# Designs tried in a protein design run: designed miniproteins, single chains. Part 13

Each design is a single chain, and the fold is of that chain. pLDDT is the mean over its residues in the fold that is shown.

## One batch from the design tools (miniprotein)

Design m440
Fold by ESMFold2-Fast:
Structure m440 (fold): chain A 122 residues (1-122)
Amino acid sequence: MHMKEEEEKKKVAEEIRKQAQELIDQVQSTSDSLIKKIKDAASKAAAASTPAKAAELKAKEDQAIDLINQLRNAIIGQIEDGAKKAIELAKEDPEKGKKEAEKMRSRGESLLKGAQNIANEM
């Protein structure tokens, strides 16, 4: 079968978007799981504490959740930027687009594994 060059470029761009969305979904899921662990740990600590200490623990919980949200947003931003670059390269050369998408996926997977390791140590 002969694919038109323009059709191949569009197909590669669609595949890059799907790969980026799958990574973003995994980052979202991992962040949600980590936030749940933080909330569960903070609730247990607060239940074992005085009201004054419970308020301090709540402030630390909120700070930890804010840091996780910042990290999530930073990782998603890296994936989105990588996907955008890969799609632009694919418009000129589908193979260059695929190589850049592989770098995006590798970086995203590395960051996701780092986040999962932190979650598993909690």
Scores: mean pLDDT 83

Design m442
Fold by ESMFold2-Fast:
Structure m442 (fold): chain A 74 residues (1-74)
Amino acid sequence: MAVLHEWADRLEKEKGASLVTVKRDAEGRLVLLAYDKNLNLIEEIRDLPPEDVAQIEADLARMKAGGHAGAAAL
């Protein structure tokens, strides 16, 4: 299963997140963001394990290869 989906499920159960997305920080590192049902930021995870970062990068690349521009937009 996609690692991003696993993080989304965990954050939903533990924090009540309705949307989980990723962005890049000033250093180009992945940051995981969890939002509630009103799109308020409730959790920000900057220290993702390297193995999870690699898998999320692969999943994002696969989505981009699907030919839909803007798939990473909030």
Scores: mean pLDDT 73

Design m443
Fold by ESMFold2-Fast:
Structure m443 (fold): chain A 90 residues (1-90)
Amino acid sequence: MKEEILKMLDNIEKLVEELAKETDPFRRDVLRALIAMQLYLLSKIAKKNGYEKVAELLEKARDVLFNSPDPQKAAEEVKKLIEEAKKLIE
């Protein structure tokens, strides 16, 4: 499970990097929705497998993503939270 969670975090990080570079507003909204869904699903998986703090960081990342008016700043904050989550698993 640890390796699976790390791979999922890596995949989310790649999407967040795409969001940071995306200039088209429709594609930004699609990326935000996709990232939010993956953050939600992974937070549930993490919590079920005893990674409580990782789940909390992913839930916070989802809140930042939905509530930040600036998608580029949201992407930067979400990336930091994902990096913190990876350190807790590694």
Scores: mean pLDDT 83

Design m444
Fold by ESMFold2-Fast:
Structure m444 (fold): chain A 95 residues (1-95)
Amino acid sequence: SPLEQAKAALRGMGELESLRLLIEQNAPEEKLLEEVERIEETIDEMIKLKVPKSVLKSFAEELEENLKLAKEKNVSEEVIEKIEKNLKKIKEAIE
C-alpha cells in the first residue's frame, strides 16, 4: 500500500537523522549498534513493501553520508561493517 510505503520511508529517514546525531555526539557503540539495527529492520520492511527505487536510492545516499561521517569520527569497525552491509542490501534491491 502507498500509505504503508510512505510510513516506512518516513520512519527510516528519522532513523537516519538519529544515527547522524548519535555519531556527531560520539555516542557509545551500544547506542550506535541499536540505531543501525533499527535502520536494518526498516530497510527490510521497505524492500518487502516494494518501496519505489527512487526512495531507496535517496535512503542509500543519506546512509552513505552517515557512513562517511562514522569513518571520520572513528566509529568502531563493527558499526561501520553493519552500515556497509545495509548499503549493499539496498543496492541489490535496486537492481
Scores: mean pLDDT 90

Design m445
Fold by ESMFold2-Fast:
Structure m445 (fold): chain A 58 residues (1-58)
Amino acid sequence: SELAEKMEEYHNKILEALENKDWEKVKELLEEMKASKDPAMVKFADAMEDLVKQMKEL
């Protein structure tokens, strides 16, 4: 589905930003996902945001 392809694209971009410790880019990507107003995308963004918060404390 188009939504699944978009989610995979965001997942890959977030992983790349995390590898580079680019927290500003991670925040930007999460905000873009939430701005879509798609319930599945927003839920995925919220889960990623929680994971990122845990990783920042390592």
Scores: mean pLDDT 81

Design m446
Fold by ESMFold2-Fast:
Structure m446 (fold): chain A 62 residues (1-62)
Amino acid sequence: MEEAIKAGREAALKAAKQGDTQKAIENGLAAGVKTGLENGLSPDEARKAGILGAKEGLAEAK
């Protein structure tokens, strides 16, 4: 879970640095889901981790 949130946060922050909020959300969600599934999380858990990571990345960029 924590690794998936971290991956989502890092991806979202990177995209948000260019001012692209939509891409930050998409990249954060995708990275968090991918990492969560690789770590054995269910699809629902991976999605929640991706959403949390994307939110944290966007907040950090502000």
Scores: mean pLDDT 79

Design m447
Fold by ESMFold2-Fast:
Structure m447 (fold): chain A 72 residues (1-72)
Amino acid sequence: SAAEAARAAQARAGELGTRHMADVKKIKDIVKENPDLSDEEIIAKATEAGLDPALVEAYLRAMKAQDEIAAK
């Protein structure tokens, strides 16, 4: 049924969300371990670890936005 398909899609979205949070943690760990690397070097290192480069770039942009707010 359409309702069962919708429930299956929500369950998959939840699993993707859990994976996304785990991947964000891995990105954070890479950044913390390598504070002197450029954004490009961090993206390359995370991609070698099997992480999505688009997710890494989004995380780095969010970090820069936080730093800009803190600098005010």
Scores: mean pLDDT 73

Design m448
Fold by ESMFold2-Fast:
Structure m448 (fold): chain A 72 residues (1-72)
Amino acid sequence: HMATPEELKKAIDELYKKAKEAIEKGDFQRAAVYITALGILTAAALLNGHDDVAEYGRKKIEEAIKLLEEKK
C-alpha cells in the first residue's frame, strides 16, 4: 500500500525539479502547487517513519522557498 522510501525520494526529486522550473519561469501558481505536493510527500515520509527522506523533503522545500523569495 505505502510507497517505499526510494519511491518517495524519487517523487520528491521530480516535484522539486518542477517547482524550480516553475519559479524560474515566474509561474508562481504552478510553483505553489508543486511546493504543496512536496509538503504532502514529506509529511507522508515522516508519518511512515522514513525520517531521512522526510528531512530530504524538508530541505527541498526550504530550497524552493528560498528561490521563490529571490524571484520577488
Scores: mean pLDDT 83

Design m449
Fold by ESMFold2-Fast:
Order: structure tokens, then C-alpha cells, then sequence
Structure m449 (fold): chain A 81 residues (1-81)
């Protein structure tokens, strides 16, 4: 649905903005990045739920470090019916 696509877009925008800010600040600890992203996403989901009267998404964030030391962020979006 259009509402679902918009909800997903806002979450991904918030994730992207937060990742960019953390990268600019030199934050490389996966646990810290995960905590900051989870807080940002939960705030956005709470705003969406207040606006729409229901929660449209469940979001799972996984943050890891690859063999080269590069931080990898995975975002899994699950639609709620």
C-alpha cells in the first residue's frame, strides 16, 4: 500500500541519516551504532503509530563488522497486516 511504502521510506531515511551522522562522528562500535539506530527507528515507529492509529512495521536492526573492519548495517522490515 502507499501508506506501507511511505512508512518504510521514512524508516530507511531515518536510518540513513543516523548512519551518516555516526560515521561523520567517527563512531565504529557496532553495539553503539545498533543502540542509536534502534532508538531512532523506535521513535519513528511510535510517531507513525500515533499518526496512523496502528503500527505498520516491525523493524529488526543487525550491525556487524566485516573482516576489513567495515561496519555493516542490515535493516529487516516486516509489514504488519
Amino acid sequence: SAAQAEAEGRVMQAVGDTVGALRAAGVTDPAEIKARLEATVEAELARQEAELGRRLLDVTITVSRDADGTVVVRVDLTPNP
Scores: mean pLDDT 86

Design m450
Fold by ESMFold2-Fast:
Structure m450 (fold): chain A 72 residues (1-72)
Amino acid sequence: SMMKEELEREILVGVAKIVAAVAKTSAEKLEPVDEELIKKAEELLEEAERLEKEKASKEEAEELIKKGMELL
């Protein structure tokens, strides 16, 4: 079984991925399209995928969630 701390970290990284994906989809629907927001959302999504792969800290995942929420 995973330790609770490890599970919390994985959940937060998952949330960061979801927030980044929602931010990207929302930016794509703006009229006129905001290419800068789309690019920022894509960069956050790539970073979330990297954090998942590298088993990054809870703090890093929380910071990425915050950045994604700022795009919404």
Scores: mean pLDDT 80

Design m451
Fold by ESMFold2-Fast:
Structure m451 (fold): chain A 57 residues (1-57)
Amino acid sequence: GVAPPAPLSPEQEEITREIAEKLRAIGDAFELALQGKYEEAAKVAKAGGVEAKGIMA
């Protein structure tokens, strides 16, 4: 069981981590693309499970 002060269950923590990882990958890829580092942006997006199609064009 979860303790009363625990705001997230183990399942919610795992889901939150997955969402956070995807959001970070999207943000990092966008920032790299804006700086003209398109190859690094594509690698970051791919590693985070996000496709960077159209970001470099």
Scores: mean pLDDT 67

Design m452
Fold by ESMFold2-Fast:
Structure m452 (fold): chain A 88 residues (1-88)
Amino acid sequence: LSPEQQLEVELALAEIQLAVTKIAADRALKNGDKQSLEETIKVLDEIIKRLEEIRKKAVEMGFSDLAKAAEDLLNEARTLKKQLEEAL
């Protein structure tokens, strides 16, 4: 894979993980279980960290479309984290 293709794969994997985490977040919010909320926040922190690294690499390499896609996913993940934190 080219560097751009490798970064596209990393972004796609992060997007899949965020989608799975959104399902877990919805369940945690409906249940009101503090432990589930805290565990989901921890997973979101790991996804946010990876998306930040992907965005940084995309910017440094001039892959503007990938940088934008990573930023959009970062905004989604950060918004979800805020919702979970407000439910604690």
Scores: mean pLDDT 90

Design m453
Fold by ESMFold2-Fast:
Parts: C-alpha cells; structure tokens; sequence
Structure m453 (fold): chain A 90 residues (1-90)
C-alpha cells in the first residue's frame, strides 16, 4: 500500500516534469520522464500508466519515431479501456 502510493506519486511527478519538457521542446528529456512514469505506474495504477503511455507516445512522435509512437499509443488505449476510461479523455 505505502510502496504503491509512493510509486504513483513519483510517476505523477515525472508526468508533470515530462509535460514541462514537451512544452519547452526538449523531447528527449520528456521521453525519459515518461519512461520513468510508465515504469513506476504500470504495476500500481492502470489509469496513471495509460496517461504515461499516451504521453510517451507523443514524445516519440515529436522525436520522429512513428513506430514506437503507435506502439505506446495502442498500449495506452488498451489500458484506458481496461480501466473504464474513454481513450479520448487521456
């Protein structure tokens, strides 16, 4: 319980930092933050993992890696549906 909470809070912090990096055009740094968010969230929060995968896909798209962008976007959509979230709301 405590470990899961800390991982969710750390994942959320990495999402915030990654979004800030995206807004500044630092797509490599954004990718690194979203990769850490995915690692922290995937075992503890399907909702937060879906958000992190969607943002990771966006970072890869900005870096020109369309194959990885499509791969992570697909994972985000599957996790969102499993969590009862419309993928359009991610």
Amino acid sequence: AEEARKRREEAALHIVKGVSALEKGDYQKAKEHFEKAVELARDVSPTLAAVAYRLLAEAYQKLGDEEKANHYRSIAEELAKAAGIDPADL
Scores: mean pLDDT 85

Design m454
Fold by ESMFold2-Fast:
Structure m454 (fold): chain A 107 residues (1-107)
Amino acid sequence: EKEIEAIRYFIFAAVAESRGDKALAHMYRGKAYLLLGYYDEAIKDFEKAIELATDPRLKADAYTVLGEAYLKKGEYDKAIEYFRKALELDPTNQRARKLLEEAEKKK
C-alpha cells in the first residue's frame, strides 16, 4: 500500500537523478520518506529541492510538501508558514490551499 507507493517514488527519484534533475530527484525521495513516516529525512530532501529548484511551480510544490512534513510532525506554525510561501509562489496550488486549511483547523 503506502510502501509500494514509496518504492515508486524512490524509482522516480533515481530516474530524475539519472536525467540530471536533482531538484525533482529530491522531491520524489522526500515524498517516499514522507509516506514511510521518516519526516526528518523528508524535510532534508524537500529543503534541498527548494534550494535547487529554478521553476517557481516546482519550488511551490516543494514548500507544500515541506509544510506537509511539519504538519505530520505536529509543528503547525511551521506548516502554515510553508503553505503560505507555496501560495505566494503559486496561488493556484490546490494542495497547499487544502493543507493550509487543515493546519489552521488543528492550531
Scores: mean pLDDT 88

Design m455
Fold by ESMFold2-Fast:
Structure m455 (fold): chain A 113 residues (1-113)
Amino acid sequence: SLPLSIGIRVEGDRLEIEVYDADGNLLARLRVEKGKATLEARDEGSYVRIEVENGKIVKLEVSELSDRVKAALQAIVDALRTLIPTLREQGLLSDEGAKALEAVVKELEKILS
């Protein structure tokens, strides 16, 4: 595994996840608010953008992926698998927010397979 730093900010139905390398460079960022989710990842010519509205992918752009970007995207998948059920149980994540995040997880799992 690569040395990664992950920052998670939760504020009601707003969730932000950022993944950094050991040098503090941003590798991936996920933002969700009110059922809209945006994920962007970029490193050394590797690029991923996913946009979700109403639980559906509305934009998908994927390049050839570096191992660092793959590791950052896997970190987001692993974080979301824990956060989605936990935040829903606590009433901190709406059904629209959960649906948007689940759509991101599903698409990331396809990209990483």
Scores: mean pLDDT 85

Design m456
Fold by ESMFold2-Fast:
Structure m456 (fold): chain A 59 residues (1-59)
Amino acid sequence: MLELPLDTDLEALREAVEAAGGRVLAVAFTPDHLLVEIEVPSREVAEEIAAKFGGRVLE
């Protein structure tokens, strides 16, 4: 699961995830950030995507 800024471009995120061989499963909005559930080939791919959008991977 990714923690991303509220102003994250969700279409750009989806394209980045799909380009990496993954998919976006769910998006939840909190007052402070987005929680995005993704299916990706590896944790390294998830960390690269999170870094690109100014967020982090949750354990």
Scores: mean pLDDT 83

Design m457
Fold by ESMFold2-Fast:
Structure m457 (fold): chain A 62 residues (1-62)
Amino acid sequence: PDPAALIAEAKAFIKENAASLSPEELSEELEKRFGADLRALPEEEAQKATEEILAAANKYRK
């Protein structure tokens, strides 16, 4: 997978859905939709992508 595209898609999903989901539900949906793709990335890229996705989720969290 392309890490930049994966991060962009995850951020778009968060932007559209964070207001309607609990933090737990958002985490579950992110794992369901992007978890397999994140695990397919090299370790360093997977860690960086995961950190950026979590940071994005926290920005949309009240």
Scores: mean pLDDT 76

Design m458
Fold by ESMFold2-Fast:
Structure m458 (fold): chain A 79 residues (1-79)
Amino acid sequence: MEKQRLVALAVGYAILAIGHELEGDYRAAGESYEEAAKYYEKIGDLETAKKYYEKAAELYEKAGDEEAAKRAREKAEEL
């Protein structure tokens, strides 16, 4: 039950992130990829979580948020 809910949230945030990225809202895209990564981490899909944390870091850099980018990269390296 709970795993299914976490998967739905992970996928939902990934879709939301793609939408924000297409709009050029790199900060919102980074935040949404970070949320997706967090839920993939909770369900044990560490490989997908790592990819989304890395993607969030890239978007945060495009948004000019060096602190958020550093945090997201650090989280990806811990996985």
Scores: mean pLDDT 84

Design m459
Fold by ESMFold2-Fast:
Structure m459 (fold): chain A 71 residues (1-71)
Amino acid sequence: SQAGADAIAARAEEVAERAKELGLTPVSDKMRQAAADARADPSKLAHAAKVVQEGEAIVDRTEAERKRLEA
């Protein structure tokens, strides 16, 4: 659905910004592409969702490690 595509795209854009703040440019670029794919092509929605899930895991891990090192 369009609402589902918009939700995946919004999540991808959020993860892209977090990745950018961490200096993870390739992850940020991948997330932006996933957002574009989710909105443009319904056949890519499942793949885009998986890409966003994988990117979010990388960002979450990196943020946790940075916070641990700053403590």
Scores: mean pLDDT 85

Design m460
Fold by ESMFold2-Fast:
Structure m460 (fold): chain A 76 residues (1-76)
Amino acid sequence: AEAYYNRGLAYFNAGQYSEAISDYNEAIKLKPDFAEAYYNRGLAYEAQGQYNEAIADYNEALKLKPDFAEAKDALA
C-alpha cells in the first residue's frame, strides 16, 4: 500500500494527477482504511476540477480519521 501511495505522491508533486489518482486507487485497494490515501486522492481530484469526487474522498478520510485536520479544512 505504501509503495503505491509514495509513487502517487511523486506523481502529484509532478502535476501528473491522473497517474497519482491511479496509484492512490491501488493503495486504497490494498489498504481500505488508508485515510491519507483518500485525502491525497481528494487533493488530486480537486486539482483536476473534480470537486464531487474530492469532497467524497475528504469525507471518507475524515470518517476513517476523525481528527484529520487537513481533511476537515479541505471541506470548509
Scores: mean pLDDT 85

Design m461
Fold by ESMFold2-Fast:
Structure m461 (fold): chain A 70 residues (1-70)
Amino acid sequence: SMEALELLDKAGTLAAIRGDDETVALIQEAIKAIEEGNYEEAIKLLEEAKKRSPELEPLLDKAIEAVRKS
């Protein structure tokens, strides 16, 4: 989903600005999983990113919803 990828690009940029390299890595792996059609793995990675960066939860929840609709 283009919507999911756009939301994840925004979340990844915010995590990078904060210096949260681990959250950036999780978001990048989730993007790869989406591109491969592995939506279950993408959702798992995004749930882990939410636990690590609660401030990104609104963006990550919208991304998870967009992935589920794919």
Scores: mean pLDDT 84

Design m463
Fold by ESMFold2-Fast:
Formats: structure tokens, sequence, C-alpha cells
Structure m463 (fold): chain A 52 residues (1-52)
């Protein structure tokens, strides 16, 4: 199970794993917000990550 910190670190390192992708954009955004990111910052970072 991913914590918000683990997801934030994976996105910061551009570590695109099938497990992370399988969580889906909305869940990854929720976990980023739990890690202390704002909704807008989380959306921007997650969108860039999944668009790659």
Amino acid sequence: MFSGREVAEAIANNDKSPELVALGRDKVIELMREAGFSEEAAEALVDRFFAS
C-alpha cells in the first residue's frame, strides 16, 4: 500500500510503476494531498507524471 509520502517521492523521482498507474489519477491526487500538497499542485504534478 502506498502512503502519501511514497507517492509524492515516486512522482518527484519520476518512478512510473504499473502499481502506481493502477491506483488511478484521482487516488494519486488524494495521496499527494495527504502528503501536504495543495489540490492544484497535486493535479499539475500528477497530470504531468501520467502524461509522460
Scores: mean pLDDT 79

Design m464
Fold by ESMFold2-Fast:
Structure m464 (fold): chain A 96 residues (1-96)
Amino acid sequence: MESMIIDLMATAARMRNAGMADDDVIAQVTRILQTRYGLSPALARTIARMVLMAVRGATPAQIQALFDANAPNLDAADRAIAQQVRNIIIDRINSS
């Protein structure tokens, strides 16, 4: 899980540095999560949004707010995965 999130954050940062729009970065990260990792569309999009927010320099509180806004759209298993991903992203922000 952690290696996946680190790789996705690096990939999203590279896409943004190449001039890709935020919506296109979200779409591409969502596609990677669905095709390579087999995640559901709702879970993949939630993770992609959190990853983009993190590479944009969002605070832990902003990442938490995004998670809380999207959590009702996820089943219990997907929510648990999104929560684990949120924790990894916040830990990476705090270690930077």
Scores: mean pLDDT 85

Design m465
Fold by ESMFold2-Fast:
Structure m465 (fold): chain A 67 residues (1-67)
Amino acid sequence: DEEEIKEYIKKLEEKIEELKKEIEELKEKLKKGEISEEEAKREIEELEGIIALLEAEIAYLEKLLER
C-alpha cells in the first residue's frame, strides 16, 4: 500500500526532526557548561548515527514508491 509507505516516511522524517532538536539542545548545554565536550560529542555522534540509519530507510522506501 503506497499510502502506508508514505505515512511511514512521514513518521521517520518527524523522528529525524526530533533527533535534530535533541542535538541542538546538547549543543546549548555544551555552550552553558552543563555537559563536557566529550559527553556532548559522544551523544551527538550517537544521534547523528541514528539519523543516518533513518535517512537510509527513507531512501529505500522512496525507491519502492518509484515502482
Scores: mean pLDDT 86

Design m466
Fold by ESMFold2-Fast:
Structure m466 (fold): chain A 67 residues (1-67)
Amino acid sequence: SLETLAEYLAKKSGVPLEEAKKKLEEILKGMEENLELGAKEAGIPLEVVEEYLKESLKKTEEVAKKL
């Protein structure tokens, strides 16, 4: 979940958890929109983009949990 990553970033940067969550949500929204546009231009199905984002979040959580 985004919460695990937000907690990790909040501890590392000294930013309140609530602020870290908002920042991450904004960044992820922007990334999703940019990937969606890029996929349409490249002729890649949106389902592939969704799976990529899901896997990227999962890997990021695994890394954050180990650190």
Scores: mean pLDDT 74

Design m467
Fold by ESMFold2-Fast:
Structure m467 (fold): chain A 61 residues (1-61)
Amino acid sequence: SEMDKLLAEFSELIKELKELGAPEEELDKIQREALTAYARRDLAGLRRIIEEAREKKEELE
């Protein structure tokens, strides 16, 4: 499903953020936001959270 695809992308992105030294507190926050969007079946919200995580990755690179 689209949700499962987005979660897979999100999981990979979180691994990359950890490797780049993103603070654990920040990672916990974004993971909680993603879980909330998933629980609500909010595809648009989950996509937004993934995009924000990508921007964070760019900031750390």
Scores: mean pLDDT 83

Design m468
Fold by ESMFold2-Fast:
Structure m468 (fold): chain A 116 residues (1-116)
Amino acid sequence: MIKTVRLSPEAVAALGEALGVRILDATITIEGNKIQIGVVTESLEDARKAMEALRKALEEAGAKVISTVLGETADRAYGVITAEADNPEEAAIKAFEKLSPQVAEDVRRALENPDP
């Protein structure tokens, strides 16, 4: 089963503050033992900084980062990080707790109550 969570505007703002960059959108996907976190930013540099911070948080939470992808569209940039963990939901929540307790709580609630 695949779970996808889109962060609330409040959680996106809190994540941006924690990372020191402007985040426009963020999504978390859990599939099997894999965690995928995508962020949308105004610049490729901000996306890179976000990916570096998320990599560190995920590794400190016990997840193994297997890939990072950076890209740019005409008006936006994005970063996607993929990691593996024995308990991917707990590892994702723990990683966000290291960045922002507010974002971690938002992620926890959304994973417990995926959209109908």
Scores: mean pLDDT 84

Design m469
Fold by ESMFold2-Fast:
Structure m469 (fold): chain A 67 residues (1-67)
Amino acid sequence: MPSLEEAEELFRKGLELERQGKLEEAAEQYRKAGQIYRELLDKDPDNEEVRKKGEEVERRLLRILTS
């Protein structure tokens, strides 16, 4: 079962890959992290931390896809 910790690990991997210029690999990690954050937010819509993390992941992914 995906967890907040798993989503955080995937997000951190994405950040590291993005810093290395591996944008395609970073986008893959961000997609996986974003999916878990969305699932967590669906279960607890009032979780402000999960909402903010999901938004951050989506913004970073969008930046890669539109550049």
Scores: mean pLDDT 83

Design m470
Fold by ESMFold2-Fast:
Structure m470 (fold): chain A 94 residues (1-94)
Amino acid sequence: AKEKLEEGLKLYTEGKLEEAKKLFEEVIKEHPNSKEAAEAYVVLGHIYAIEGNYEKALEYYEKALEIYKELGDKEGIKEVEEEIEKIKEAEKRS
């Protein structure tokens, strides 16, 4: 639900990452292939990237990208492709 996505985003901004993950996982489970699920996948990707789990971050971004492509959401596609590129650069020795 949109309300769960918004609460998850609030928890994410407050640094409550584990609580945020649970709400985003619920959004994905209850509303698969929705715009809200795609947004939840993007934020899960951000959380795993913060935790240094780049493999999991890429997995979630690719799931978001798949949904945005199915929805024809050009802005969502662009956002996720930019995040994927950032993670690929972060995997290289800085």
Scores: mean pLDDT 84

Design m471
Fold by ESMFold2-Fast:
Structure m471 (fold): chain A 75 residues (1-75)
Amino acid sequence: MTPEEAIEKARKLIEEAKNALEQGDLDTAVSLLREAERYATLAAIQGHVDEARELGKEIEEVRKQLEEKGGTLTF
């Protein structure tokens, strides 16, 4: 997988996580958000730090909304 493909996948997963969150599917939102974070991390490791930072900011915003609705994220 190229870093560009990882960035694209992360963006799609963030969008899907937002949709799941809006539907009240917290489990799906958590899973999608964790997967998006993995792809963002892969992009950062491969030198796409600025794009990964932007993705990380979006992931954090969705995480905050998810926690507000009763979901939790653990590492």
Scores: mean pLDDT 79

Design m472
Fold by ESMFold2-Fast:
Structure m472 (fold): chain A 85 residues (1-85)
Amino acid sequence: STVETLLKVAEAARKAVEAGDFENAEIMLTFGYAVVGLLKAAGETELAEKVQPLLDRMYEAVRNKDFEKALEAIDELIKALEEMK
């Protein structure tokens, strides 16, 4: 499912942040945005609107190389996605 794909992206981003690899974390978040774009194109607007703010928060923290905020935002996204399964 699309939620499972987003969950894998979030988990990969988490591993990248844990490794201090903010460049790969940003790449994984770019894939997350692409998936949200596909959700919008498919008419899954409610799911897209719920996920996008969490991705935005994660992207901001990753871009700023804020380790603690990046992990907090990623864990919040993972929790939200697990509840959507």
Scores: mean pLDDT 82

Design m473
Fold by ESMFold2-Fast:
Structure m473 (fold): chain A 74 residues (1-74)
Amino acid sequence: MKKVSQETLDDEVVLALALIHYAVAKIAIRHGKVDPEEALRDAIEYLEKALAQATNPDVKAELERIIEELRKEL
């Protein structure tokens, strides 16, 4: 098994990074500097990876909510 302690981010840190990716996608779309569909897909991919690593049920629920919101904008 991989040493979880060396690769583990706290669920709060994982959520914070996911929220940053979400914010970046929304800002990029607002300013028209990137393709909205590409920005949304990249953010969703990162959020899904974060969801797979999260162990806290509240963090998982928040990540799932954000992913669903982004998917509705594709």
Scores: mean pLDDT 70

Design m474
Fold by ESMFold2-Fast:
Structure m474 (fold): chain A 56 residues (1-56)
Amino acid sequence: MEELKERLINQLLGLSTLSDPELRQKQIDDFIKEAKERGIPDEVLEEALKAYEKAL
């Protein structure tokens, strides 16, 4: 779980470097959809999103 959560956070941070805020938001939304389709637990995804928001 730790490794998975770390990967999710890293991917979200990568998306946050996009200069176009509209594109950035769409990419984050698509990332969340893809993660859920892969069967990533909601709790892990929520923790990754919280860490990402804290890093903003």
Scores: mean pLDDT 74

Design m475
Fold by ESMFold2-Fast:
Structure m475 (fold): chain A 66 residues (1-66)
Amino acid sequence: DAVAQARALGEAAARARAAGDDAAMGKQAKAAGDLLEAAPTDAERQAVADAFAAGANAALEALRAA
């Protein structure tokens, strides 16, 4: 499921950024970009983008609360 993968990639990218691991963050962002490129419709591309953003925001809020 590309949406579930995008959410997990967003979470991982946000955690990598918080840790200062630019290489890991770039790798997660590239994987998310590949999912966007593979999506056959605008609606599916939007869902993947929204899931990535939701995952990143959830991880950032969890890190901010800790």
Scores: mean pLDDT 82

